# Designed miniproteins, single chains, part 115

Each design is a single chain, and the fold is of that chain. pLDDT is the mean over its residues in the fold that is shown.

## One batch from the design tools (miniprotein)

Design m3997
Fold by ESMFold2-Fast:
Order: structure tokens, then sequence, then C-alpha cells
Structure m3997 (fold): chain A 90 residues (1-90)
């Protein structure tokens, strides 16, 4: 059950968020070849989605990753199915 975050939990989230952001940016650049500016936008959407429970931002981050993967030769139909599965689980 999702209880509202306590001040202590919010402090812990704030402490780890910058590290997760920079690791996510670095991962997107190294593994997917995303330019830094785009990687940072995707990473911020993803973390805002997770930490603020913002379904729209989370799905937007997933769609942007899917666009990068499609440009790299992934099947759009497979990625659309994966995103739909994630959306249904939220």
Amino acid sequence: SAAPASAEELARMEAIRPGLLEETVAWLQRELGVPEAEAREIAELLLDGIFNKDKEKYLEAMRRVAEVLVAAGADPAVLEEDIATVEASL
C-alpha cells in the first residue's frame, strides 16, 4: 500500500536522485547512443515518473527510449506492445 512519503523518505529520495539521474544519462549515452541533452530529458522524465508516481511522465520516457531503439533498427510493433504492457501494469 502506497502511504504518503514521510519527510525521512523524501530526504532519502532526494539523496539518491542526483546519482540515479547521472547514471541513467550515462547509460543512455553509452548503451543507446543518445546525445547528452536528449538522454537528460529522458532520464528526468523517467525519474519524475518513478519518484512522483507520474504515469504520464513514465510512459513518455518509455516512448522516447522506444523511438531511439526504432531508429537503431528495433521492431516498432514489439516496442509498442512492451509499452502497452507497462501501461497496463501501472
Scores: mean pLDDT 77

Design m3998
Fold by ESMFold2-Fast:
Structure m3998 (fold): chain A 97 residues (1-97)
Amino acid sequence: MEETRRLAREIAKAAEEDFEKGEELIKQAIDLLSGERMREFGDELAREAEKLSAEQQVHLAKAVARYGTKVDPSVVSATVLRLIGAAIDAELRERRE
């Protein structure tokens, strides 16, 4: 639980600075996590990603979809949908003054 939150925060920070670093960390996290830990990681990643730009959130969603193929599809889909939803909200807020 603590490690999944730490990984999610680290990935969000990396993605804010460099998309490639964020994607690499997502790949590593997915390779290390399985089952229930992956579900918790997805929830924490989506929460941390709410602080990112729309473009950064879409990039993370693509990485999760790409590297999450061996994970339960419902967990991957939920995480991707949360990231896309957050990206849409961020885009709407950026456009709204």
Scores: mean pLDDT 72

Design m3999
Fold by ESMFold2-Fast:
Structure m3999 (fold): chain A 101 residues (1-101)
Amino acid sequence: SAEEVLEEAERLFREGRHREALTLLLRHTLPGVTDEEVELMIAGRIDELPEVLRARFGPVLEAASRPEEPSEEELEEIARRTGLSVREVRLLIAALRALRA
């Protein structure tokens, strides 16, 4: 289930397995995401992503690129725009930030 995938991704993140957590969440949302596309997302190279990935994850990638943590209202807006849950959005941003540090 989606909840089981999210719980597994949160566990991987807590274990420091940030890349695996990110990849699991991305592929659960869009099963066809390639390793190259994951690297482009980590690098913040949004303009080089396929349109489907920019449409789905663009707001998440933009939020992860800002130095300020998103507010709860911003997370809810990103969730509405992407069709993801707030919990998924929060974990995706956290994983991207950890991998960029």
Scores: mean pLDDT 85

Design m4000
Fold by ESMFold2-Fast:
Parts: sequence; C-alpha cells; structure tokens
Structure m4000 (fold): chain A 86 residues (1-86)
Amino acid sequence: MTTQSVAPPRRLPSGNWQYTMTKSGPANEKLVIYARTEKDSEYKVVKTALGEEQLTATVTLPEPVTLTDRAVSVSGGPAPEKVATA
C-alpha cells in the first residue's frame, strides 16, 4: 500500500508558500498533490509525479492552501482519466 505524507508548509521571503509531499510505495503509483484555496469549493490537482518508489514533490503557491495527499495506482497501460485512491 502506498503511503503519502505532507510536510508542514514553509513561508518563503517572497511571500509565497512552499508545500512538500512525499510518496513511498511502488514506482508505478503516482504522487498526486491536490490543493484548495479559501476561494475554491473543490480540490484541484496542482502537481503529479510518477516513476520512483520514494518520490518527493514540491509546489510553490502565492496563497495558503489546504492540501490532500493521495496515491493513484496506475497499471502498465493508458493513464486512467479518473484519479482513484490507492
């Protein structure tokens, strides 16, 4: 089973916020970062990454957001259109 973790957000000198998320699991599972601002009603994908058993991705955003960590299993085939939790 894939495990994902979100590090505490960092405020940068530019006023932007940096978010870091790490995945541990099979290399064929995606790391997907979902973010929602205070003005958004729904989470949206801001970053995806694939290809490593331990994978770290960072995103820098101008406003504070709420993150949700998710893993998506992908079989060796066309990428699924709909994101599913693994």
Scores: mean pLDDT 58

